# Ledger of designs, part 45: designed miniproteins, single chains, continued (4)

Each design is a single chain, and the fold is of that chain. pLDDT is the mean over its residues in the fold that is shown.

## One batch from the design tools (miniprotein)

Design m13541
Fold by ESMFold2-Fast:
Structure m13541 (fold): chain A 72 residues (1-72)
Amino acid sequence: SLLTDEELVEAIAQLSAAVALTTAKNRGLSPEERIAEVRAWFDRQIAKTTDPLFREALRKAEEEAIAVLEKE
């Protein structure tokens, strides 16, 4: 395998974040609405996640996604 289990989980979380971010942008939402929708999505996923590696990966992906939105 090219990835460790931790790297694979992080990659899946980041891909999920990229899809959520792209969907929010393409819906024509305001900057504030995009941030709110992305935060709400991550809050739901983190709350449902029992895997600590995936939970941590989702938290990192959320911070990165919000940082991208705040720069636009």
Scores: mean pLDDT 75

Design m13542
Fold by ESMFold2-Fast:
Structure m13542 (fold): chain A 55 residues (1-55)
Amino acid sequence: MPPLTPEQRRALAELQRAIDELQALQDDPSASPEQLQAAIDRVDELIRRLVELLG
């Protein structure tokens, strides 16, 4: 397992939570298109941040 810094572990945990939230919204028939798009944008931003932290 590659050594993760506290910053990298926090970013990974935030990304995992955002993915879980996106999946929950995709499974929720009452979720609005705006909520789904916001969740997608959040996942994308967190992926970018994690990639920058990993190099």
Scores: mean pLDDT 82

Design m13543
Fold by ESMFold2-Fast:
Structure m13543 (fold): chain A 82 residues (1-82)
Amino acid sequence: MEGALGEVLQQLLDRVRDARLVGFSSKSDKTKVQVTLRLRTPAGEEYVIEAEFLDDEGKATATLTVRRDGELVYSETLERYV
């Protein structure tokens, strides 16, 4: 939870910009949306990006998790009250 989220997201996007989408899954419910992206770089590295959005009446929660070749490299949870 330390550091500027915008900078981390920009660095992540720069690293995966030339990657190919090799897998996509989404699940949605009334209050919850889950998206999983699987990306493969030209070097053969696999990145898995999992995003979860939860909207529960007065609270919105967004969780972003990034794995590289199965290892956890980033996880962040953002909470906003509406």
Scores: mean pLDDT 71

Design m13544
Fold by ESMFold2-Fast:
Structure m13544 (fold): chain A 74 residues (1-74)
Amino acid sequence: DAEKQALIAQLEEIARKLGMSDAAIANLRKQAEGLSLDQLRDVLKRGEAFLKKKSLAAFAITVTGTWLDEELKK
């Protein structure tokens, strides 16, 4: 639980750096609460990769949100 909350907090920070709105971050947090620790680690890895590609940041935000929703449906 504590580890999961720490990973969610890191994901929220990456989302803020990518320019996500507070409302979008709140929705991302709700979706992330349904993820396993391994899924959260994968999302964080992808988020960090998108953050490094600053030119694609706006697209990366949209892709990350959509990817998270699809990951929950798997």
Scores: mean pLDDT 67

Design m13545
Fold by ESMFold2-Fast:
Structure m13545 (fold): chain A 92 residues (1-92)
Amino acid sequence: SLINEKNKHKLDKAELLAYEYIEKANKNPDNEELMRKAIAGLISLILGLDEEELKELVELSLKVPLEKNKELLDKVREGKISKEELFEELKK
């Protein structure tokens, strides 16, 4: 994709934030809230979300059960759900 330098910096910042959530969950494997944030981070890395989209995804992910977050991650990994469909499903 044609990404200008400004958009690349936004994506790089989103990747850094995603890895931060994953690292925090790895240090606290029994904390479900941190696991939900880590799953949102993993989804963000797969779909190429920017920082604002990742923050919105985290907020939405905290409102649904961990099992739903895991189901959505599996669908994203399998290419069965788009970014738009993911956000629509979480807003239901």
Scores: mean pLDDT 81

Design m13546
Fold by ESMFold2-Fast:
Structure m13546 (fold): chain A 80 residues (1-80)
Amino acid sequence: EIEEKVKKIVDSYDTNGDGKIDTSKIPAIVLDIRKEFGLSREEAAELIKRLKSLDTNGDGKIDKEKAVKAIVEFLKERGK
């Protein structure tokens, strides 16, 4: 249930279908997650940091599957 909602949001930002999300889109993704799951401003800021950390090679892209997993785990950690 949580994973399906997260996947729908993240998939909407993968506009070219390459399985990668541009790091510039992270704030917009987190805003949509915040609206859907009721995250506080502080929780949203922490999620942005966590997602940006997935860009380990500095290419400005994160793996879509890793982003979904990170968001789902973050929401579970916060009792969502």
Scores: mean pLDDT 80

Design m13547
Fold by ESMFold2-Fast:
Structure m13547 (fold): chain A 80 residues (1-80)
Amino acid sequence: EPEKATVTLTVLEGRVALVDPNGNVVAVLDAGESVTFEVTPENQSELPRPVAYGTQAAVVRVTAEADGKTYSRVDHLPAQ
């Protein structure tokens, strides 16, 4: 049975850059925007990570869903 997990990132405050494993900015999200990633064992190391964009701190909500369970947290991203 293929285990399907998703991670949703929602920007609550500020602006967030999504950075790939090579350090390249692949997307920029403004407050109120969200992105969802499907997580597999094969792509876990390839998923972009959120960082605050520019000189201001950002606040994001990270929601992970796997096997019918939902986990959510709020992360404060420091200014770059």
Scores: mean pLDDT 75

Design m13548
Fold by ESMFold2-Fast:
Structure m13548 (fold): chain A 90 residues (1-90)
Amino acid sequence: RHDEVLDQVQLQAGKIGTAVRASASPEGVREISRLLLEVVRAVQRGDYESALRHAEELKETIERTVKDPKAKEEALRHVDEIIRVVREAL
């Protein structure tokens, strides 16, 4: 189960990174990348509560920093999938 959670979180994190690269400011990309790394690291440690907190912060950051509506919708859909997978693992 843990390997499945980690695989899904890493997959979704990659998709978020791709969606935001061309559609956020360089500062926004750096902040989103930092939060994605924190989410993945928390999942790697089995710290699903920290992963959930970082994923919620990531969602707020995407809402604020991604200007393109299509890229924002795509990125948020992938964050919601991370939140779902992590909550089911709690």
Scores: mean pLDDT 86

Design m13549
Fold by ESMFold2-Fast:
Structure m13549 (fold): chain A 73 residues (1-73)
Amino acid sequence: MTYTAVFTLQTPEGVKVKITITMDEEGNITGVTVEVSDAPPVPYPLSSFEASRPLSPEAKQLIQKLVNEFLKK
């Protein structure tokens, strides 16, 4: 079975971001999906992050930091 954790964030520019993280039965992260209020959901490779448009460089940096913080756990 898999578990799902959902985090909702708002960037300084007011962009709302929903991050969905999928984990296996042992709590290992198996997938990440990033959804931006003005863009469709984007599958996230565990080794890298790329936000879809229209995100500012500052919004991308903030989202990347938050995702990396979670992936560290």
Scores: mean pLDDT 57

Design m13550
Fold by ESMFold2-Fast:
Structure m13550 (fold): chain A 68 residues (1-68)
Amino acid sequence: SELEERYKELGEEASRAIEEAQAAGRGEVARQLLDMMVEVHEAYKKDKEKALELMEELREFIREVREA
């Protein structure tokens, strides 16, 4: 499904963003990314609508972090 593909892609992007933040010495950013990722994982299992909202927030945060 489209949601499942987006979820997998976002998980991979978040993991890469965490590694990038850690390599750059941005430990607080890496921690925030990990926390948001955990929230997405938990929501994905029980509330698809909430998962979609959290996935959009995480995607936007990754974009902002990478463009800063």
Scores: mean pLDDT 85

Design m13551
Fold by ESMFold2-Fast:
Structure m13551 (fold): chain A 96 residues (1-96)
Amino acid sequence: MSLRERLAEATRRAFDEALAEGSDISQEEVDAARRAIEAVVAEQPPESLELADKAIAALDKVAELFRDKDPVLAEDVRIVRNWIEQMKRDYLEQQS
C-alpha cells in the first residue's frame, strides 16, 4: 500500500469514527471528503472547487476531534487535508 493509500484509509476510518460519535459533520461534507480523498489517491484534479472546499472543512473538523485523543491520526488527516488544498491550488493556477 502506498503512503497516499495508507493515509487515505486512516482518514476514512477517522471519518467513520467521528460520525459514530455524533460529530457536527454533514452528509454533504462526508461525501465531498470521500470524493476528494479518492481524487488524491488517483492523483486527479478535484471535481469542483466547491467540493474541495467542503472536503477541507470536513477534514479540519475531523482533525480537531482527534487532536487530543489520537494526535497521530489527527496529523494523518491534516496531511490529506493539505494534499486536497494543494490540489485545489494547482487547479486554480491552471484555470488562471
Scores: mean pLDDT 79

Design m13552
Fold by ESMFold2-Fast:
Structure m13552 (fold): chain A 93 residues (1-93)
Amino acid sequence: DELKKEGEEAYKKGTEQYQKLLQLLQDMSLNNLGGPAVLQAYQTAGEQAVRDYLEAARKYKKAGDLKKAKEAEENAKKAQELMNLPFRLGALG
């Protein structure tokens, strides 16, 4: 099933970007790397994770895998929440 395979590939890409997002958050917390360039990289990783997970959700829905589609949508939401976390905590100030 090509759609299911495409969903799995998009989910994997989303997970890779989500792990990058978590690593950048850890680096900012441990090394005070909260400058504009690092925050831009963090936002980019978050946006890519959300995009890839939502693409996975779309492909899984078309393939009839509603459970995996829901899981991908939940992971997109988590990525979006993490993407916004440094700004909510005032990491720039």
Scores: mean pLDDT 79

Design m13553
Fold by ESMFold2-Fast:
Structure m13553 (fold): chain A 72 residues (1-72)
Amino acid sequence: MLHYTASVVVADPSRLPEEARRAAVELAKELGVEITSVSTLSTADFAATTVTGTRDGVPVTVTGIAATRPPQ
C-alpha cells in the first residue's frame, strides 16, 4: 500500500473541510488514483480527508490535512 499526504495552512477555519478534501482529491488525481472512497473528519482547528483507491491495481491512500495557525 502506498501512502501520500498533502498539507495546507488555512486562514479561515470555516474552509478547513473544503481545503482538506480539495488537497486530498487533487493529489489523488495528480497521482492517477482511481478513487473508491472519500471520508472527512473536521474540528474547529483542523480537517483531514482520507481518500482510498487504486493505481495500476495497487492500493493507495491519500490524506489531505488542513489546519489553521496556532491561536495567539
Scores: mean pLDDT 80

Design m13554
Fold by ESMFold2-Fast:
Structure m13554 (fold): chain A 72 residues (1-72)
Amino acid sequence: SSSEIDKIVNEVSKLIDAGEEKKAAEYLANLYKSGKISAVQRDIILERLDDQGKLTTKTAMSYLLYENTEVE
């Protein structure tokens, strides 16, 4: 839902603002990998973060690293 997306965007934004860009990326990647959010919802969250100027190169690179890490 829109409310859930807003909550996730706000939580990720707080981590980025705190300089915890790796934790922000890992949190988002884990939500997607665990199935808590769909690929469509993930893309919406990333787009909203980019619109807010929060999706830095460091955040994006950290996200790609965690997305491509196998979870056991």
Scores: mean pLDDT 75

Design m13555
Fold by ESMFold2-Fast:
Structure m13555 (fold): chain A 120 residues (1-120)
Amino acid sequence: MTLEEKGREIISLLEEAIAVLQEAIDHYEKKLNDPSLTEEEKEKYKKMVEHLRNALARLQSLLDRLREAVEKGMPKEEIVRIAKEALDVLNEAIQYADPEFAEKLREIAQKIADIVNELE
């Protein structure tokens, strides 16, 4: 596979990760509308939403950077750098997601890591 093809594959995986984070955020925000929640449960879900929204914004920025890097034919080292930053963000997000979302994010992160290892 070419560097461009591998870069495009990472782009697709980041788009999948962004979709999973959006679903997770929507799920927890919906839970916050439940009037039966304790104050402790509300604080927990608020923190989860804040961490996931931060991860979402960082991944959207990294996706834009990766798209530009691929389109401009930037060196392999730059694509690998952006992908590693995305892996760090995904690994942080996994800590703040319930198992159903965390498992999907881990699968995406593993696929990105495999491509990065092939590029090194």
Scores: mean pLDDT 88

Design m13556
Fold by ESMFold2-Fast:
Structure m13556 (fold): chain A 85 residues (1-85)
Amino acid sequence: SLIEEIDEVAQRLVDAYTARGDVEKAREVLGAASILRTAVRKLPELEDKIRKAVEETRRYLEQGDLDKAHEVILKAAEEARKALE
């Protein structure tokens, strides 16, 4: 499910940032994942956009680009947060 995919990429980012002592970025990722899970449940029209953002986040993780993966997931969460208003 898309929620399982959100949790998978979020856990990978949290583990990576925790390993390097970046507690604030790990916290930001947890917040982003929570918003994205809520958006998937409440706003079916955002499902395709969220899926594409998760796929892009995974792609950057596979390339070892943690900062770009973090940027993509946070931008998706910000868009979802605004749509939840």
Scores: mean pLDDT 89

Design m13557
Fold by ESMFold2-Fast:
Formats: structure tokens, sequence, C-alpha cells
Structure m13557 (fold): chain A 72 residues (1-72)
């Protein structure tokens, strides 16, 4: 359902790396974060902002991973 464009591929890679930042027993937290990533890919501006804020908290603001996410 998602078209494979260079931007979508880079965004998916960044999302996979962001989703690989688990802490403790995070089945619920991981599912919530993956739902946000899915909505962000679908063009939900609110979800995109939430993903950005969570990555900012992890000191990823301004790095190449965050750049790929924001470009969507």
Amino acid sequence: PVKKTPEVLEKAKAFREAAALPEGDESTELARFLALLRKAVEGDIEAQKKVYEELKEKNMVGNKILEAIKKA
C-alpha cells in the first residue's frame, strides 16, 4: 500500500532505527510508537510532530536520521 520512493525508503529506515530504541518491557510502548510511525508515513501531521518530539528527547534533533523523518 505504501509506494516505494527514495524518501519513503529513507523515512522507513529512520523509523526502524527509532523503533529499535526500546527500554524494558515495552510491548505497549512499542506498539504505540509504531502506530505513530504508521500515521506519520500516511501523512498525519500530528503523528509526524509526535515522532519528531520523541526523537528530540533522544537527542536526535538535527542528525541524519531526523532529517530523513522530517523530509516526509
Scores: mean pLDDT 56

Design m13558
Fold by ESMFold2-Fast:
Structure m13558 (fold): chain A 82 residues (1-82)
Amino acid sequence: SSLYNLLSNYLATQSSDDALQTLTTLGNYLLDSFQRRNVPQDTINQMQSLFNQGLTSIQNGDLGSANSTLQNLVDLYDQVLS
C-alpha cells in the first residue's frame, strides 16, 4: 500500500517525525480495518504490540528495528487478508 511505501521511505531517509506520523496514521487505519472485518482480538493485540514497538524504535532513533517491525506488521496484515 502507499502508506507502507511512504513509511519505508521515511525510515530510509531518517525522517523520524514523518515516520512517527505515518506509522500512527497506518495504525489507526489497520485497527479500523481489522475491527470492521471481525478479526480476532488476539490478532488485534499483536498488531498493537508491533505498532508500539515501532513507535518506540523510531523515537529512540533505531530505524533498523523500526523497519524490521514494519515488515512484521505487513506480514501480519497480509496473513489476515488472505
Scores: mean pLDDT 76

Design m13559
Fold by ESMFold2-Fast:
Structure m13559 (fold): chain A 81 residues (1-81)
Amino acid sequence: SLEELIAEEEALIEKLREALEKNDLAAIDALEPEVDALVARIKEYMREQGYSDEDLARLDARVAGELKKIRDAAKKKLAAA
């Protein structure tokens, strides 16, 4: 359900925040399968709602970009420590 997807997104954001605060790059990398699983469920919901392949590709690009930013920020913090 949409409520379950929202709850999972909130939980994942908190996990990412905790990993970044701890400067734990390995924990951030370990969260990637959870992000992939959530994105797959969101994409399935979008398909059921009639979104296009272009919309799904746009979501994939956005998620990849945000994950890269998180990893780059974590690496920068680790290098500064």
Scores: mean pLDDT 76

Design m13560
Fold by ESMFold2-Fast:
Structure m13560 (fold): chain A 70 residues (1-70)
Amino acid sequence: KEEEYQKLVDEWLKNAEKHRKLTPEEIELLREYLDLLFKIQEGKATPEDIKRYREIVNELRKRLEEEEKA
């Protein structure tokens, strides 16, 4: 379920913030992610916004998985 997956990712991001310092690039990705998430929830997202959102989610997930493995 996408809602459950999204909640898991959000909790994971909050946990990562507590246990490590985010880079300026990661902070910008998180801000863009939240902006796009809000647009999607409001029904204002374009197909390009949805593609960008998926790209950011995948990028953030990879970075968090790498952090856990390290």
Scores: mean pLDDT 69

Design m13561
Fold by ESMFold2-Fast:
Structure m13561 (fold): chain A 91 residues (1-91)
Amino acid sequence: MLEKLKKALEEAGFTIESSEVHEDGTVRIRARDDDGTELEVERKGNHVRVRLRSRRMSMAELNRKAGEVVTHIVRELGLPLRVDVEIELLP
């Protein structure tokens, strides 16, 4: 489970910085790419939350990157999935 999420994020161009598995089975992964984009992914059951944060990228670039991350997650985990995406532009 955790390894499939790590693989999805690495295939999307991210380096894994930390990964946690909580007692309730919730998985949290933090990652960063070479552009300095910060990524946080949380999974509980079939629900995945993806947060992308950047100081350097435009909204359009971050939306494209979020779509790529979601595509890799869906490929690795399969359906059904509920995915929430949050994009934060940092000053």
Scores: mean pLDDT 82

Design m13562
Fold by ESMFold2-Fast:
Structure m13562 (fold): chain A 84 residues (1-84)
Amino acid sequence: SMDEIYSEALEIVKELYDLIVEAEAAGIQLTPEQRELIARIAEIVMEIKELKLKGDSPENVEKIEKLYKELKKLAEEFKELLRK
């Protein structure tokens, strides 16, 4: 459901936030590339939220599923860059 996708998107954002806080605590400064990736992730989360607010339709469900897939891809890319 759109509600489940939104909840899962928020959990991904929380995981990334916790990783950023841990990195900063360790004295690791985010690169411009990592900051750009965070900005792109934020835009996708905002689009997911907007689709949830517009309500359930087959078209909106398809769009939110595609955005969620892209969010997961970008989150994994961010985690890989942070692990280097």
Scores: mean pLDDT 83

Design m13563
Fold by ESMFold2-Fast:
Structure m13563 (fold): chain A 68 residues (1-68)
Amino acid sequence: MKKEIDVKGWTLEEAIKFLEDNGIKKAYLIMGDAIVEVDLTAKSGEKVKVVKGELAPDAKVDKIKIIE
């Protein structure tokens, strides 16, 4: 089931905390021109991957797309 959430400019860390607090294991984050995959079941350092575009150092999360 795909669920999309508008998060109004959260940081990456705030988005990850939201996923952890809600028991969500995997999501895509829309961050400006970049799409970032978050997999909280992966090893430390492998949980966050840029899958499309380039992630700016100060990029904010625009939307969270929840996946199982």
Scores: mean pLDDT 79

Design m13564
Fold by ESMFold2-Fast:
Structure m13564 (fold): chain A 74 residues (1-74)
Amino acid sequence: SAEERLRAFAEEVARLYAEKGEEAALAALPQIVARYGLPAAAVPIVGYVIRQSRGFSEEAIKAGIITMAGHLLD
């Protein structure tokens, strides 16, 4: 389902942020969005979430991505 793909996407991005940091996550974001078949608009929206997530846990970043990018799955 689209919801399952969004969750898997958010888990991959949040893990990449936790392991390699903000700049690595932002740089990989267009490729990850394309791999999960999400709208191109997910790139700037999730990029915004990543930039607001400094000091947040991996789980909090994942939740933020799901919340913000979920609005693109109409």
Scores: mean pLDDT 85

Design m13565
Fold by ESMFold2-Fast:
Structure m13565 (fold): chain A 64 residues (1-64)
Amino acid sequence: EEELRASLDILVKEAEEALKNGDKQTALRIAKSLEVLADGAEARGYTEVAEEMRKRAQEIKEKV
């Protein structure tokens, strides 16, 4: 669970940097990775972190 939250934080920061640099393709790939991680987290019963991952992925997609 802590590892999933750490991954979320790192990926969000990488997506923010990609958006700052105009790299929409990288930002979209990171959003997709967060969606895949959310599916895995939900399957393991980590519903709260899965919901946070999906929310962050959607926010990234809305900014591209």
Scores: mean pLDDT 81

Design m13566
Fold by ESMFold2-Fast:
Structure m13566 (fold): chain A 72 residues (1-72)
Amino acid sequence: SSLVEQLVQQAKELSRQGDKAEEQGKLDEAAELYRQSSEKYRQAAELSKDPFLKGVLEIASAVADLVVRKIE
């Protein structure tokens, strides 16, 4: 759906901002941005009716959560 596409684009943008913050040593800001990215991927997965896409988005959310835990 268009809502799933919008959430995925928001998650990607938040992840890119997180990467930039991490490169600049702004670890608290990076962790918060990755946390927000993970949540957007989770929301997209919940709305996805395609089981393959749902699985991919669940993995993307989990990866973002792992990055947060590694920074913290």
Scores: mean pLDDT 88

Design m13567
Fold by ESMFold2-Fast:
Structure m13567 (fold): chain A 55 residues (1-55)
Amino acid sequence: SSVDKISRAAAILASEEGHTTILKRHYQEAARRLKLHQGFIEDAIAEQKAAEVKS
């Protein structure tokens, strides 16, 4: 879904910059590049934070 696409793109952007942690700005850039709704950014961030906490 859109949330998954944003999360994947944001992860790639973060990795390209040498970051292991995905920052909100990476999600915003991913959404802009994919022309997806900004509203999905919060959901994508929440999913990734949950995954990181669970390792």
Scores: mean pLDDT 71

Design m13568
Fold by ESMFold2-Fast:
Structure m13568 (fold): chain A 97 residues (1-97)
Amino acid sequence: SKNVEAVKRKITAVLIYLRFKRPDITDLEVVVAEYIAVEEVKKRGVDTPFSELLPEIMERVDKEIAELDKLSPEEKRAKFNELYDKTVKLVKEIEKA
């Protein structure tokens, strides 16, 4: 679908930017960033320019990543699985819109 491809391109751009900013980024932090990026795209619309999305996504990502350091290894694994499932559901909702 055209909408899902647009979302994937924006998520890829966010992740490329995030990896440049955070070379040591973990898999959990990547899933946090993907979830936030998909949620912001859904909230603001698929056609929202990347330049308008990126600052809001990065502010949310920075806040959420700071909170991850407080979690146990088991809590981190649970959060990874939860956010992965939520991201898949949000992408499917965007596909239907």
Scores: mean pLDDT 83

Design m13569
Fold by ESMFold2-Fast:
Structure m13569 (fold): chain A 58 residues (1-58)
Amino acid sequence: SVEEIKEKLKKMGFPDELAEKNAEAIVEGRPLLVPKDTPVEKVIQALKEFNVTGVQFV
C-alpha cells in the first residue's frame, strides 16, 4: 500500500514530502524523485527495493 511504501522510504532517509510523492510514484510506475546529493548506493537500493523504472534528480 502507499502507506507502507511511504514508511519504508522515510526509514531510508527520504523527507516526509518526498516519501509521500515517491510512494505514489512507485504505485503508478513513475520515476523516483531523488535529491542530487543522494549517495549512488542508496539510489540503487531504492530501485531494487521497489522495482521502479528510473530516477529523476531534484
Scores: mean pLDDT 78

Design m13570
Fold by ESMFold2-Fast:
Structure m13570 (fold): chain A 75 residues (1-75)
Amino acid sequence: MVTEQVERQVAAGKQLIASARKAKEAGNDETLALNKKGLQSNIEGLEYLMEQETDPEVRKKAEEVIEEIRKVIEE
């Protein structure tokens, strides 16, 4: 179901955000670049799924994760 896919992408995005921040703190530019690429794919997947998602609470969680991902990519 779409909601389950959105929730899985939200969870994956949160894990990638944490991994990217840890890589940045450690000065691991290679891992940071890979995580930023993964985060970009995660935004694209979430935006696609959000076209079909109607639950306002699930949509809000996805929008919050997309915003946080964009901030991490811009760092």
Scores: mean pLDDT 82

Design m13571
Fold by ESMFold2-Fast:
Structure m13571 (fold): chain A 120 residues (1-120)
Amino acid sequence: SKKEKAIELIQGIIETEEDQIKLLEELYKKTGDEVLKKAIEEEQKLLEYERELLEKAPEMSEEEIIEALKELIEREEKHIEKLEELRKKANPDIQKVLDEVIAVEELQIENLKKLIEELE
């Protein structure tokens, strides 16, 4: 069903972000770089929203799901902007890691947009 596809995509996004946070946390433990700490905090804020959305999704209407996916895209786009600002303050090694995180987030936005088109 349309709702099942949305739930599956949100679950995949959550799993990917949890893995990204773990990677950033390990790098922060090794470097102590405050850019990584700020990136982790931004990732955690987005993850909290996604987890709340996942919990509510089974009880939501199809229209509510579509609107929530659109809000998730807006939140992810704002998150990428914050990561790009942090990237400008980072050393080249951390810039490379943040570039990989941003690329994954951009792919997630593309997948969310494709799902919304399928659902509408």
Scores: mean pLDDT 89

Design m13572
Fold by ESMFold2-Fast:
Structure m13572 (fold): chain A 87 residues (1-87)
Amino acid sequence: DIRERAIRLLERIKEAIREAAEEGKPLTDLLAPLEEEAEEILKALPEIEELIERAVEEVRKTWVPGDRKTVAEMMIKALELVIEGIR
């Protein structure tokens, strides 16, 4: 199921963001292995783009510019909203 694959990918992205923020690892390097899967999923489930836009809008309402951890928390919250939208 492509929806199950999407949820697994989003969970992996959340882990990568958390690791990058807490351990100072380059997010780009952690996300590189996931890019091909992300492209295939977005092509198969175009509704994910709208879910991402809505999630970003919700997080933006309470987001304050801050350090690396603050940005990571915002990104993770947005991804959690996308996952709930797919379920």
Scores: mean pLDDT 75

Design m13573
Fold by ESMFold2-Fast:
Structure m13573 (fold): chain A 71 residues (1-71)
Amino acid sequence: SEAEELARRKELLKKFEESSPEEATDLFLEAHKASGNKVNRQDVMDYMKKLEKLKEKKKKEEELKKKLLEE
């Protein structure tokens, strides 16, 4: 059902948002494999977008941590 599909998409996106870049990648791969490639194109696009943002955020946090390390 479309309502169930929408709910499943929301759960998947929430999982990505709460995960580290590594965890988000692993979760996506496992979900994709377990569902027999039933992840739709929009979910893939949203995943790629979230993954890129997580990588950029983590890189910025790493730089800030390094800068503040001696303080």
Scores: mean pLDDT 66

Design m13574
Fold by ESMFold2-Fast:
Parts: sequence; C-alpha cells; structure tokens
Structure m13574 (fold): chain A 92 residues (1-92)
Amino acid sequence: MEAEELFERALELAREGRLEEAVELGARAVQLLIEEGRYEEAIRMARELREALRDDPRAVAYLLVWEAAAYKAAGDEEKAKKLLEEARKILA
C-alpha cells in the first residue's frame, strides 16, 4: 500500500475518533516515506497527524518519535534530539 493511501486513511480514522488505528496507519505511512528517502514528506505527514491527534498525548508523543526518525535519517540530528525531548516530556 502506498504511503499516501495509509496517510489519508489515518486522517479519516482520526476524524472518526479511532485514535489507536489512526496512529498505527499514520506511523506506517511515515515509516514507508523514510524508507523511500522522502524525508520532507515524512516530516510533513507526521506533523499533520500530530495536529489531527493533538488531544491524545500518547499519539502525539509517538508521532514526535517518528518525526525525529525522519529528521535523523535526513541528517538533522539536533532537530531529532529536540523532538525526542518533547516526546519524553509528554510521556512524563
């Protein structure tokens, strides 16, 4: 399945309040984009999913970890570190 299809379905699930399923499919979409070297798109999708799931702290933290993975893969280790620190604070 294409990353774009998984992302679109994740947003639909988020709107339906199916937060766990939305996070699972959304993370899968971001992971596929990272594996394809499409880091800017992975970052954008992770951010958009965090906005859609903003009322779920665990979902936000999980998506921050995936956004950090995309930044690290792109060579921006400092940005990745900051995002991981944000995720840790949410889960504290």
Scores: mean pLDDT 85

Design m13575
Fold by ESMFold2-Fast:
Formats: C-alpha cells, structure tokens, sequence
Structure m13575 (fold): chain A 92 residues (1-92)
C-alpha cells in the first residue's frame, strides 16, 4: 500500500541517519518520484536507499522540502518524475 511504502522510505532514512524536517511530505515526494520513474516493487527499497544516500552525501543528514526540491530540479531529467515529486512537496 502507499502507506507501507511511505513507512519503508522513513525506515531507510532512519537506517542512513537522515532526519526529514517534514517527514510526511518528503516521504510522499520520494514515493511519487520513484513511482513516476516506474521503479518495480522488488527494487523499491534499493532505489529509495540509493537516492537517499546521494541526497545525504550532497545535502547532509538534515533534509528539508526545499533541499529535496532543489536536488531534484538539478539532477532529475524526467519531467514527469520531477512534476510528481514537486506536487507532493507542495501539497496542502
């Protein structure tokens, strides 16, 4: 389920020592990003860990919505994946 995938993203972030400033919105944005990229269920945890490790290495251990937005705007070349993530970050 969507909620189970959000919890898996949060658990991976915790394992990596990453703190989300807005955990629900950031986790939903990363879920929307991975789903828009067509990441299969079997690769979900590996791909979530890969993107989170890259973000940690470039942005440090504390991630805000703005840091995640700026990262994706610089590094994502798929307009659909970028749009899906941005919509989730900016949701009311």
Amino acid sequence: SEEEKIQRILEVAKELGITFEDPEKIARALLAYLEARGVPEEAFDVEAKSILLLMKNLLGNELSREKVRQFLQVFETDPAALAAAMAALDAP
Scores: mean pLDDT 83

